# Designed miniproteins, single chains, continued (3), part 63

Each design is a single chain, and the fold is of that chain. pLDDT is the mean over its residues in the fold that is shown.

## One batch from the design tools (miniprotein)

Design m10181
Fold by ESMFold2-Fast:
Structure m10181 (fold): chain A 85 residues (1-85)
Amino acid sequence: MMERAKRLAREAAEKVAEELRKAGRDDVAEELLRRVEEEIERARDAEELALGVVRAIAEAGIASGDNDVTEYASLVASELLAETG
């Protein structure tokens, strides 16, 4: 369970980071990837990891200042919650 959750979390973070970089927000992409690795190190179970990563993704989407990136981040976060539940 936990190894699958870590893989899905990293895949979700990379997808959002790619869209952030395309939007010219490398700073937000780097912060997102850093926060996701911190959540992976701290989380005791898949639920804690999923909730932490979803929060990081949502905050990155908002920080982007780009509506398309914000919407994509919301979709990716929703998919992560569904796959880790």
Scores: mean pLDDT 85

Design m10182
Fold by ESMFold2-Fast:
Structure m10182 (fold): chain A 79 residues (1-79)
Amino acid sequence: MDNLIASEAAKAAFDELSKHVSPEVAAQAATQVGSKILKGEDPEKAAIEAAKSVGMSDEVAKKVGEAAKKAYEEAKKKL
């Protein structure tokens, strides 16, 4: 289900963001990632936008986007 796939992408974004920001900020951004994906946004773009919205650099935002995209694609293969 799309909800489970979006959750896996959001979790990957949270894990990467938690290396750079507090858990509270990482959770806020990860929630945005999940919400954007459920609304039909590309997981990589959703994660990059969410990371930038909480003040991450372009370098960190790109890593968060790559992590979310990989988790999304892996979750799709399992369903």
Scores: mean pLDDT 82

Design m10183
Fold by ESMFold2-Fast:
Structure m10183 (fold): chain A 75 residues (1-75)
Amino acid sequence: MLKVQATALELVLKNGGKMNEEDLIEEVMRRTGASRRTVNLAIEELINQGILEVKGTTIYIKDEEAAKKLIAEAK
């Protein structure tokens, strides 16, 4: 779970703090080997924690400091 969450956050940060939701899901699946269900649960958890937010079809970084801390912890 943590590695999947960190991968999602790294991808959104690399894309300037926003990314299309479907593109994010597909890229995280490719990089981690996680199922679509696991990736969706990881994104939902990050939204619930206030680290990500969704607007329409786009995922945004809401808390960049928290995102960077989670990425560091996953190493």
Scores: mean pLDDT 85

Design m10184
Fold by ESMFold2-Fast:
Structure m10184 (fold): chain A 90 residues (1-90)
Amino acid sequence: LINLEERMESLTREEIVEEERELLKKMVGDEEFQAERERILNSEEPEMFRLLSEYYERLGMPFLALFYRELAEGVAPVEAYRLAKAEMEK
């Protein structure tokens, strides 16, 4: 997650989707989030980003929740990163 967060400023939407799918697949043993994870993995943008925002909000990760919310609204990754970071600095 930290490594992905650091790279988000320079990643394309496609690269972000690939990184998240790999991370979610590594959580296959987590039965509590299994149905939510399946919904995310079977979705495509912009819905995938909206579901990821909800997922990270439940995990208590506000930066990622804000970042994916902006991506779901069609904002570019570099701008979404700036907006999420600015909100966290308040």
Scores: mean pLDDT 73

Design m10185
Fold by ESMFold2-Fast:
Structure m10185 (fold): chain A 95 residues (1-95)
Amino acid sequence: SDDDIEELRTIARSSMYDYLILHRLSRDEMVDSIRERARDLGLSQSQIDQIVQLFMKSLDEAYEKIKGKSLQEQLKIIDETVEKLTEQVRKILDS
């Protein structure tokens, strides 16, 4: 649902910010947080695994893109990454 997508968008954005900008989360802590939220939303194990895989791929792409950028540009890259990820997650939930 759109509400489920907005909750996943919110956790993805905050997790990327905390990891990439604030450096206060580990990869394992992010994966655990996303898995917990997706389980709370009643998603299947297959959907959870696909979402985690897409999130980690998106995170690695954002990590490379933010290098040497200003804070404003880093935040824009995170927002663009989260929007792209959100569209991919929508397709998983609609299947």
Scores: mean pLDDT 85

Design m10186
Fold by ESMFold2-Fast:
Structure m10186 (fold): chain A 80 residues (1-80)
Amino acid sequence: SEKEEIFKLTLEEFRLLAASGDVFVAERALEKGKYDLAIKQAKSAIELARDIIKNSKDPKIIERAREVLREAERILERAK
């Protein structure tokens, strides 16, 4: 149904927003030398992004999730 399709798309968009928020917090934490917080938030973003890549059928959502994954992995490497 149209409602079910909109709900599914909205849920995927919301999960992407959450992952992007985790990246934002991780980047700011890294900038301020809060390495434990940066690691925790980067790992959260990685988990969310990987789940989206695995389960989404939308190429645009997958592409955006791959960008989040790359950024989160970069932050995790820098925080170690």
Scores: mean pLDDT 86

Design m10187
Fold by ESMFold2-Fast:
Parts: structure tokens; sequence; C-alpha cells
Structure m10187 (fold): chain A 100 residues (1-100)
């Protein structure tokens, strides 16, 4: 069902966030199994969270930043068709995080 697919997606993203801090290499392997559209959507979501730093703790902002870098790096290395877009998103994340 659609509800089960959304739940599976949320569980996968949650596991990816956990792995990004614990085991970045394994997190990258998991990210490489996800559709480009899913990864780009998550990256944009993370960047939007960085744009609203007042809503998050310093620790959450650091985690969101590092996950955004991991996901953009995965796309740059594994998906040449979106590598340029991923580089631009990575630079945006770095610029925003520096201002926090």
Amino acid sequence: SAVDLVRAHEERLERLRELALEDPEKARELASTLPVSTLLSEINSLINKLKNPELYSEEELKENYHIALLLTDTLIEDRPEVAEEARELREEAEKIYKEV
C-alpha cells in the first residue's frame, strides 16, 4: 500500500541518518541504492532545515549538514547525470552552515 511504501521510505532514511554518523561508508552504500529523485528530495529537505537554524539544536544542524554532504558526495561520485546539481547543492549547504 502507499502507506506502507511511505513508512518503508521513512525507515530507510532514518537508518541512513543513523549510519551517516556511525558508519559513513555503509551510509554511502545505502544511499547508492536509493533513486536519484529520493536523494535530491532529501538533500533539499536537509538544506531547508539548515536555512531555519532557530528551529533546531546545534547538534541537529551539525547532523543535517554532515548528512547533506554525504548524500551530495554520493551523487557526485555515483551519478554523473546529476553531479553538477549535487555540487551546487553541496556548496549551498556549506555556505548556509558557515553562517549558522
Scores: mean pLDDT 82

Design m10188
Fold by ESMFold2-Fast:
Structure m10188 (fold): chain A 58 residues (1-58)
Amino acid sequence: MKTYTATIKVPGEEGSITVTATVHDDGTVEVRAEASKPELEDIARRVARTVETHLRNQ
């Protein structure tokens, strides 16, 4: 099991998105994204999907 954590700043916004991705030994991928502000939740959701797709295709 491997866990990756990254913090992303959104240009023009006062806040950040924290993404946590866990790749299990069986190849299962779990991605969670946490927004520091409610206004960033839509961006956080899009980032989580992008990261999950990228990790599944590697």
Scores: mean pLDDT 75

Design m10189
Fold by ESMFold2-Fast:
Structure m10189 (fold): chain A 79 residues (1-79)
Amino acid sequence: NKEEKAKKIEEEGKELAKAIEAGDREAAKQHFIKLASILQESLPDEVAERYIRELAEAIGAGDAKKVEEIVKKAVKEIL
């Protein structure tokens, strides 16, 4: 179910953004891994890889807002 996968992506994306704002590097890593896995299951390989790369860049920059923007784009592409 695409809607169920989209919900999981939104939930993991919110937790990732919170972890970044809190400076919790270990929590951010765990939520990023889960999010990447769901993206790989939900999207074509090339598309998933692009979103995963964009997320990794945003995490490296400490940009929680950018993480939320990327997640919203990925959800729209799945639905």
Scores: mean pLDDT 86

Design m10190
Fold by ESMFold2-Fast:
Structure m10190 (fold): chain A 65 residues (1-65)
Amino acid sequence: SAAEEEALRLLEEAGLSREQAENVLRWAKEDDPELGLALLRRELTERVGEELAERIVAAIRKVVE
């Protein structure tokens, strides 16, 4: 889907490989989505800054349900 491709693209911009980005999306669907997304946002904020982290998390939310 377009939402999935956007999430993957943003994760790759954060420095992840395509395989790693796909694993993040799978992980976000399997775990508690609220807790998982909160932890991911915190980790990404430290790695790439708050603005890009928020964009990535918003893109993943559109994929996860």
Scores: mean pLDDT 77

Design m10191
Fold by ESMFold2-Fast:
Structure m10191 (fold): chain A 58 residues (1-58)
Amino acid sequence: MNVTIKVVSVEGSQEAKDVLLSIDGVVLPKGLASIMVSYAKREAERLGATKLEIELED
């Protein structure tokens, strides 16, 4: 089943915001979407995200 990645909120550096915005609205199979979200969260935290909220919509 395909899901849409939704970035609900992000606070922190511009670089962290840019990473999360790059995946916002992407439609993928649920398994691949979960992997992409996990990777993007780690990268955003590395780049200075202080708060983030991401949802998967089916």
Scores: mean pLDDT 83

Design m10192
Fold by ESMFold2-Fast:
Structure m10192 (fold): chain A 95 residues (1-95)
Amino acid sequence: SEEEFDKLMEEAQKLIDEAVSLVNEARKAIENGDYEKAENLIKEVREKIDQLRELIKQAESLATTPEQLRRVTILYFQLLAIESEVFLLEEKIKK
């Protein structure tokens, strides 16, 4: 339903906002040489990425209009951007 789709979109956006915040905190931790803090924050981001993937999958199954499909596609690109940033941060920790 449209209402169910909108709720999933709201939940997904909240997870994206939280993941972006944690990525920024992890980056600052790395800049400060606090690799333990960075690793813990990256783990939290990974957990939010997994939750976001499940919400996107549910939203995609409910999407019936071009506008809804566009919104799901935007979320997917935001997910990919977060994953790419996390990968780069993990590489900095590994040296």
Scores: mean pLDDT 89

Design m10193
Fold by ESMFold2-Fast:
Structure m10193 (fold): chain A 110 residues (1-110)
Amino acid sequence: SGKELAEKYLKEVLKLYENGKITEIKEEINKYLTDENNPDRDIVIDLLFKVSKALKSDKEEEIREAIKYLEDVMENHPNEEVRRIAAKIRVLLAEELEKKGKFELAKEIL
């Protein structure tokens, strides 16, 4: 089901980011994942999927696609909460890239 898929992607993203700021994002994301009628549910799932895929692949091209997608959502999405979630995920992506020694990619995010 879509809920099981969303929870799988959320678990994969959260496993990579085990401290502090994640608790706030988890609560905000869960609001969208638990309501099947929420019009923004699919965009939140797509955000989690893009970031999870980029972090797993470790490929610069996929990381740049994830960055661009996060930036597009942050600038253009009509729901302010979804824009805030994207911004928080972007910071977590930058922190993970720094931990992996990808400082130039992390600077492009910050």
Scores: mean pLDDT 73

Design m10194
Fold by ESMFold2-Fast:
Structure m10194 (fold): chain A 91 residues (1-91)
Amino acid sequence: APKVTREVINLPAVDTTGADSTQTFTATVTNKGGAAKLVATMYLSTPEGNASTTVEKEVGGGPTTVTATATLPGKKLTKVAARFEATIYSD
């Protein structure tokens, strides 16, 4: 069976109003195996809409840094909830 290391980070809720809401998160994820694929997703959720961005990266063993940014353009935002997920897929 494939070995999967998954790290999920829930970010504090942020109240924003008016402009584009951009959230960037950088995580360090440790791969205990050899060559693997890292998939990181940044999620934004608001009453006005949702956005997500996924980044894929080939990684070796040890700690790897990944950054994902998601933006909700030009909407009047009441509240922004942010979530970051990172998953390493290895055999």
Scores: mean pLDDT 68

Design m10195
Fold by ESMFold2-Fast:
Structure m10195 (fold): chain A 72 residues (1-72)
Amino acid sequence: MQFSQEEKDWAKAVALAMGLDEELYPEQADAIRKAVATLGKHVSAEMAEKMAKTLNYKQLEEAIRELVKELG
């Protein structure tokens, strides 16, 4: 599956936000949410819609996992 760097950065931020336990790490959860909001300002609504339409849930999950591994 092929993604632009902007789409990869957005997917990484979403994956990190979804995986972070807010009750255990509230300061880090807040920072990740701010990062997701900031990246959302740089990712067009059309780009977000394109990703949602192109990928089924399993393909999206696998792509996000691979992006998170690649980025650390």
Scores: mean pLDDT 50

Design m10196
Fold by ESMFold2-Fast:
Structure m10196 (fold): chain A 97 residues (1-97)
Amino acid sequence: MTIDDLVAAAMELVRAGMSAEELRARGLATPDPEERKILVTALLILEVGDPEIVRKYMQLIQDAKNNKNFELLEKLEELAKQAEKEGKSGEEVIKSV
């Protein structure tokens, strides 16, 4: 699945009116890693409010992995861990990149 496919599927859930609580509950319950990616992407779109910013962030992570840019990946993982520890939203993580 491409990033554009993930964002498109996530936008369908957001437009259908799924709440952040429903997205989290479904994400925790699903054994399907592809469904979990879509649900997490939808949650990020709700938190950020801009699907294009989420798409750019996901592309940055994918490009870092493909180019074996471990330093950038470590920075992105550290920012994500710090945001989770501090109770910060995905919007704050994306804005700091």
Scores: mean pLDDT 70

Design m10197
Fold by ESMFold2-Fast:
Structure m10197 (fold): chain A 59 residues (1-59)
Amino acid sequence: DFLAKLRALDLNTLPPRVQAVALYLRSHPDASNREIGEALGLSQATVSRARRYLEERLA
């Protein structure tokens, strides 16, 4: 379960932008890359890379 693993993950082990995206996803698990980008001041490409990083980390 991705969301359960995400909630248990130590965010301090992640790069700062990945930490920000992970923290946002804990509260907004259905958020789009656009929504996350607008909320955090990140490009959709940066958010997409951060999500891919988390998916690989939590596989």
Scores: mean pLDDT 81

Design m10198
Fold by ESMFold2-Fast:
Structure m10198 (fold): chain A 100 residues (1-100)
Amino acid sequence: SPLIEKLERAIELLERAIEALRAGDREEAVRLLEETIELLEELARQETDPALRAELENLIEVLRQVLAEMRAGRLSDEQAILILRGVRERVEGLLRRRRA
């Protein structure tokens, strides 16, 4: 399923962004978050289920806020990691429901 493959890719990108933040590589983390947002936006545009679309749109808003706060220097790496772990768990939950 293209949806499953793209959700798996989003999880991979989020994990890589978390690892980049742990390494102090904010530039790489920002790049990976931008890629994650673009991927989730593509999924939201193609999604016909209103409930899933709303969940994807909420995740996109959270990631956009994290990105904006990181760029503004108002979010620590540790705070960003905690938020991104939560986003990853939510994406993993979506993936598990779609594999059932």
Scores: mean pLDDT 89

Design m10199
Fold by ESMFold2-Fast:
Structure m10199 (fold): chain A 73 residues (1-73)
Amino acid sequence: SVRERLAELEARMKALAPEALAAGATTAEELLDWALERLGLTREELLELIERYMEEEGLPEEAREDLARTLAL
């Protein structure tokens, strides 16, 4: 499911965090971008996974729209 895939991605990103910090990432956005590059994912692909996860969990569409707006996509 999308939930399982997102959880696996989160675990992989957490495992990469120390390496990203050692590489000079100092902000949350830099850490995220570094991890996404290493995983071969784009911010758009990550957003699509999060939106699908929110839909599967029954969150309202307004919450998904707010997330997309907040991420400036």
Scores: mean pLDDT 71

Design m10200
Fold by ESMFold2-Fast:
Structure m10200 (fold): chain A 77 residues (1-77)
Amino acid sequence: MVIRVPLSLDDPLEEIAERIKAAVAPVLEKEGASQEQIDRSAEIAAQQALDWLKHNKAKEGILIIDTETGEVSIEPA
């Protein structure tokens, strides 16, 4: 399943991580991931997304997560 999470450089890291967690938790919980694993994965993805926006001088982007392959990508918004 492909999950799309909008985010902005103006958003706090915690808020972005919570949005990612809310989007992926139902899928990862079904696959047996612990809450700690879900929380860590969301924080890592949030930080990587913010770093991508900073590097590409973009204010807003969409984080794309393919839960089948584990592939993560970011599109400018």
Scores: mean pLDDT 78

Design m10201
Fold by ESMFold2-Fast:
Structure m10201 (fold): chain A 69 residues (1-69)
Amino acid sequence: SAVGNRAAAMTDVAFELLKKEKMTREELIDRVKELGASDEVIDVIKEALKDHEEYTKEEALDAIEAKYG
């Protein structure tokens, strides 16, 4: 989906800017908000990232793709 693709792109940028191996779900949400993410993009990330407290970039991107294509 277009919103899923945008969520994935914003997630990738957030990890690259912070140069972190892992982020909590809340840290990632805060970073994508600072990058100007829409409420729809934030909701995609919240829905996709429910299974774990912390995510690597790869785990976060895989979770978004699995749910939103």
Scores: mean pLDDT 83

Design m10202
Fold by ESMFold2-Fast:
Structure m10202 (fold): chain A 69 residues (1-69)
Amino acid sequence: MLTEEEREKLREILAKLEETGELSEEEIQEVLDIARKAGLSDRQLASMEAALRANKVQALAALHDLLQL
């Protein structure tokens, strides 16, 4: 389960992605670390990483899904 601090960090990353269309490597790693702590499997983490790197639409969808945990 996500902490409030982790949810706030994800919302910051989401807002930046919505405004800029880009995620840094550091931001991608932060999202994956939060997802791992939330209990996502290695398969789910690989799918999330692929979505985060694919395009803005896929990355936004992945972040929204993670925030529902």
Scores: mean pLDDT 83

Design m10203
Fold by ESMFold2-Fast:
Structure m10203 (fold): chain A 95 residues (1-95)
Amino acid sequence: SERELILLYIARRITVIGDLENAKIYARNGDYDTAVKSAESAIKVFNDMISLLKSAGKFDEANKVKKEFTKLAKEIMAEFPDNKDLNKVLEKAIA
């Protein structure tokens, strides 16, 4: 149902934001490998969420999610310009 889709979308959005915030925390602490893994987790959930929304015809919601993810990814890339692995995975995700 549409209501089940909305609840699933909300849950996945919370997960994506949480994983990106964890990536920032780990990167700030110098744990770059864990930061990359947290970013990859966020990217996987993000791609699944975009696919789900598009399959349901929720293109406006998909665009909002993509815009929010792109903003957060760019903020992380700007804070950690020397973390090449983190920048590589985020840049590929927002392309």
Scores: mean pLDDT 86

Design m10204
Fold by ESMFold2-Fast:
Structure m10204 (fold): chain A 68 residues (1-68)
Amino acid sequence: GGPGTPPLLRRLELEMGKDEIVLNLTSVEEAKKFIEEHPNVKKVILTGPNVTDEVIEALKEAGVEVKR
């Protein structure tokens, strides 16, 4: 990496909050696997340019609150 750009965002992954998870999901299958692995998750924050409405709907159908 170049000078002048500190990696501050990496620190956020350790302090994402107790009931909120920041994710970058690109497919419905990835969303389904996430729900299966994390059935106690109540809220998800989706980040990235490749998030589709199908991914959001899959998470909502499983009872997960989705924010973008």
Scores: mean pLDDT 68

Design m10205
Fold by ESMFold2-Fast:
Structure m10205 (fold): chain A 108 residues (1-108)
Amino acid sequence: SDEDKLKLTQKIIELAKKLARGIFSNDDDLINKIIDEVTKMIEDIVKKYGPKEGKIALDSLINEMERILKEELENSDLSKEEKDAAQKKFDDVVKKIEEQGNKIIKEY
């Protein structure tokens, strides 16, 4: 339903913002908790709606996370070195989420 899609979009935005905060603060415990929550969300979507909806949710999360991180980096008082470190951490986290999410989708 349109209401279910709106709730999913809102959850994706919430998770992306939490992940950006974890990356900027170098909070590995927070980052890992968000990765686990994202993985569970994708698994629940795949079980309820199938692999197509799971892939859409995964791609939407990655796109929203990239948008938020870019905005946060541009508006931050972080040094170039700190911005480069945050970008690398983002890339590592995105790769981990994408690999775990795609594994769930493929094994369904």
Scores: mean pLDDT 81

Design m10206
Fold by ESMFold2-Fast:
Structure m10206 (fold): chain A 98 residues (1-98)
Amino acid sequence: AKKLAQQGGLSAYSGGKVAVDSARTEEAKKKGKEGYDLGLLGYKTGDPKVALQGGKKALEGGLLSVKSAETREELSGGIAGAISGAGGIFLAEKALEA
């Protein structure tokens, strides 16, 4: 369980960071930052609830980055951030069930 929560947190951290880097809007950057901050905390603590919140915020940031994207690089980064955020959610939910 703890290892899955840590992996979920790391996925959320990576997704949030990519979402921030690809984001054009302040809203997308804010959600991405919340995602990587909570993802890193989930990784350090192994708390699946924290990892889950990190994944949700990273997914939101990634999707907002996709919506505001004007370049292929911004679109690709937003998609990657959203996928990593969703992966964080999946792993954290699986950790909560264990």
Scores: mean pLDDT 84

Design m10207
Fold by ESMFold2-Fast:
Structure m10207 (fold): chain A 73 residues (1-73)
Amino acid sequence: SLLDTLLALLRRELLELGVPEEVAEELVKQIRDVIESGDEAKREELLKWASEKLSEEQLEVLKRSFDSIEAAL
């Protein structure tokens, strides 16, 4: 699916930015859950968790990619 392709590309980008594999996989899983559920509370929880795990630069890339994925679907 388009979502699976976009999430695979995001995972690769996060790894290239130095995000640990376990963190990148959890982010991709949670982004999928947010997109499929449309739950704003899950989105807020995800961004809070990500802010604790990622650098400021990594977090900005995540936010931009997340918005792009939602816009593409």
Scores: mean pLDDT 84

Design m10208
Fold by ESMFold2-Fast:
Structure m10208 (fold): chain A 96 residues (1-96)
Amino acid sequence: MLSEEEKELVEDTVKAFEKDPEGTLLDIFEEEELAKEMLEAIKNLDEKKVEELLEKNFEDRKKKTSSNPEITEVHERLYEILREIAKKIIEIEKKK
């Protein structure tokens, strides 16, 4: 379950995506290729591809920080937040 602060972060990020889709995804992922693949999957309404890209990013982050359980929890929370952001963004794209 997301906290109230995490829900606000989701809403703010969705609004940022509506104004600047490419820049917002680049800020989230910090990788141009991943941001571009994610944008393409979202525009194609490919929910499976979006989930696969999010899961791969989560696993890659988790592998880099495997020595600290507290950092693993932070990555799990970030994954949940990003998953909710992706769901809301896809709903917006479906309405276009």
Scores: mean pLDDT 77

Design m10209
Fold by ESMFold2-Fast:
Structure m10209 (fold): chain A 114 residues (1-114)
Amino acid sequence: SAALKKGALALNNEDYSSAIAYFSAPAAAGNVDAYNNRGIAYINLGDYSNAIADFTNALALNPANSVAYNNRGIAYLNLGNYANAIADFTKALELNPNNKVAQANLATAKQNLA
């Protein structure tokens, strides 16, 4: 759709507020990519609570999305919710064992619980 294309372009241009606006109607219609991409825009704006909500909705629609688990884990990590971050990074690695970003983030989250 035009909204998804404009949202992706805004995200690539680091125009996170416009990306959120463009993805809002597709996300409300249940588009999993719109939830994931709007969540990424929310992370970049430091709005971790809205990012978690969007990735949670994306994972409800597609439970095997390793990238969405990793990104929700990043939002939890930034909020200091290390237990939920560990759970999400662990799920991301179960789905994609070669995800080096999730491996590094998991180590960071575990260090903060020690």
Scores: mean pLDDT 92

Design m10210
Fold by ESMFold2-Fast:
Structure m10210 (fold): chain A 102 residues (1-102)
Amino acid sequence: EEKDKKALLAARASAAGRVFWHALMAGDTETRDRYGKEIVEIEKEAEKLGYKNEAALAFVTFASPEYIVEKYKPSPETVKEINRIYAETDAEIARLDARAAA
């Protein structure tokens, strides 16, 4: 349970940080600001759970789903959710990169 919460927040933080960076590089201010707000909410949630430093590290390192699963060893259902978050994030990053290249 605690491991699931930490793993999910780390995945959300890493995903949001990566999209924020790609949006910034693409000049997509709407997407940048949306994910900037999400990062702030994730940070508040992590602070309430007592692992503010872990959330901050996830924002900086852009941790892979494999790294998060190995570190926190979450339940199979949480692993599926992490993989879903990363798949959606990768799709949005591809869209932003295409915009930056145009």
Scores: mean pLDDT 78

Design m10211
Fold by ESMFold2-Fast:
Structure m10211 (fold): chain A 71 residues (1-71)
Amino acid sequence: SMDDLYSEIATLYRQALALKDPELRARALELIHEIHDTLMQGSDQGLSPQEVIERLRPLIDRLRRVIEEGE
């Protein structure tokens, strides 16, 4: 669901801000910007929740990998 997706993004955002490596943190923040831009584009285009989730999935997966690299 979109609520589950928003909760996951919020958790990953907090974890990204806690990254001690400034290069990994910067890369995580770039992915967060791309996630935000994708959400805004989806809203502007009137995309369904399913279409938004499909577009966000690869960005969220990349963000998770960056965070895991910093742990």
Scores: mean pLDDT 85

Design m10212
Fold by ESMFold2-Fast:
Structure m10212 (fold): chain A 90 residues (1-90)
Amino acid sequence: GVEEAKAAIEEANKAYAEAEAALKAGRLDEAVEHGRKGVEAGLKGTEAGYEAGDREAVAAGIGATLGAIGVLAAASLERRRRGEPPVPPV
């Protein structure tokens, strides 16, 4: 429903912001954890928005999901620079 979509999108945006902050701080494990939460919440928001017929919620969920994937990709590149294994695919 609409409330489920809004809650999931808010969770995704919060997780994305926390992932970006962790990435900038060099806390790659925290960036990965928050990034994965952002992807999961973004996908839930997209699905709930689609079920509710809310195109704005679908767009917001997709955007949040892609943003979180971007942070995971950046964290994976930084891990490779440090000689650590890359982040597993989402």
Scores: mean pLDDT 81

Design m10213
Fold by ESMFold2-Fast:
Structure m10213 (fold): chain A 73 residues (1-73)
Amino acid sequence: SMSVEEKIEEARKKYEEARKVSTDAIRLTAIALRLVGAETNYQLSLKTGDEKLREIAEREVEETIEEIEELLA
């Protein structure tokens, strides 16, 4: 099973791949903002030790990966 940090890195890689092939600027911007939100929640979870924020960040990253895959389909 991947860590949250590894999932965030994978989402960033997929986002960069999507940016090279997609012209959908609105969807790319929405995906980028969602990824920033997930990273922010993850960093906050590390600073506070809040397990709920870590779980939220993990779900947000997983949903972001799904959105990128939908964009590329």
Scores: mean pLDDT 87

Design m10214
Fold by ESMFold2-Fast:
Structure m10214 (fold): chain A 69 residues (1-69)
Amino acid sequence: ADRVANQLAAREAAEIPGVPQEVADAIAASPSVEEALRILREEAARSDPETARQLERVAEGARALHASL
């Protein structure tokens, strides 16, 4: 389950304008959902408000998917 949630989060993050592919790759390669959420939060903290809101939505989706698996 962590792998599925992380892969979905990585794909969604890659679709956000202004998010580097390296960030999406790091999310996909994360060993746990907790680590993937940490990467998403760190990127959101360094992003503009619009990108940060989109990254927060991705994090919420990954958390919800992990809880349903």
Scores: mean pLDDT 80

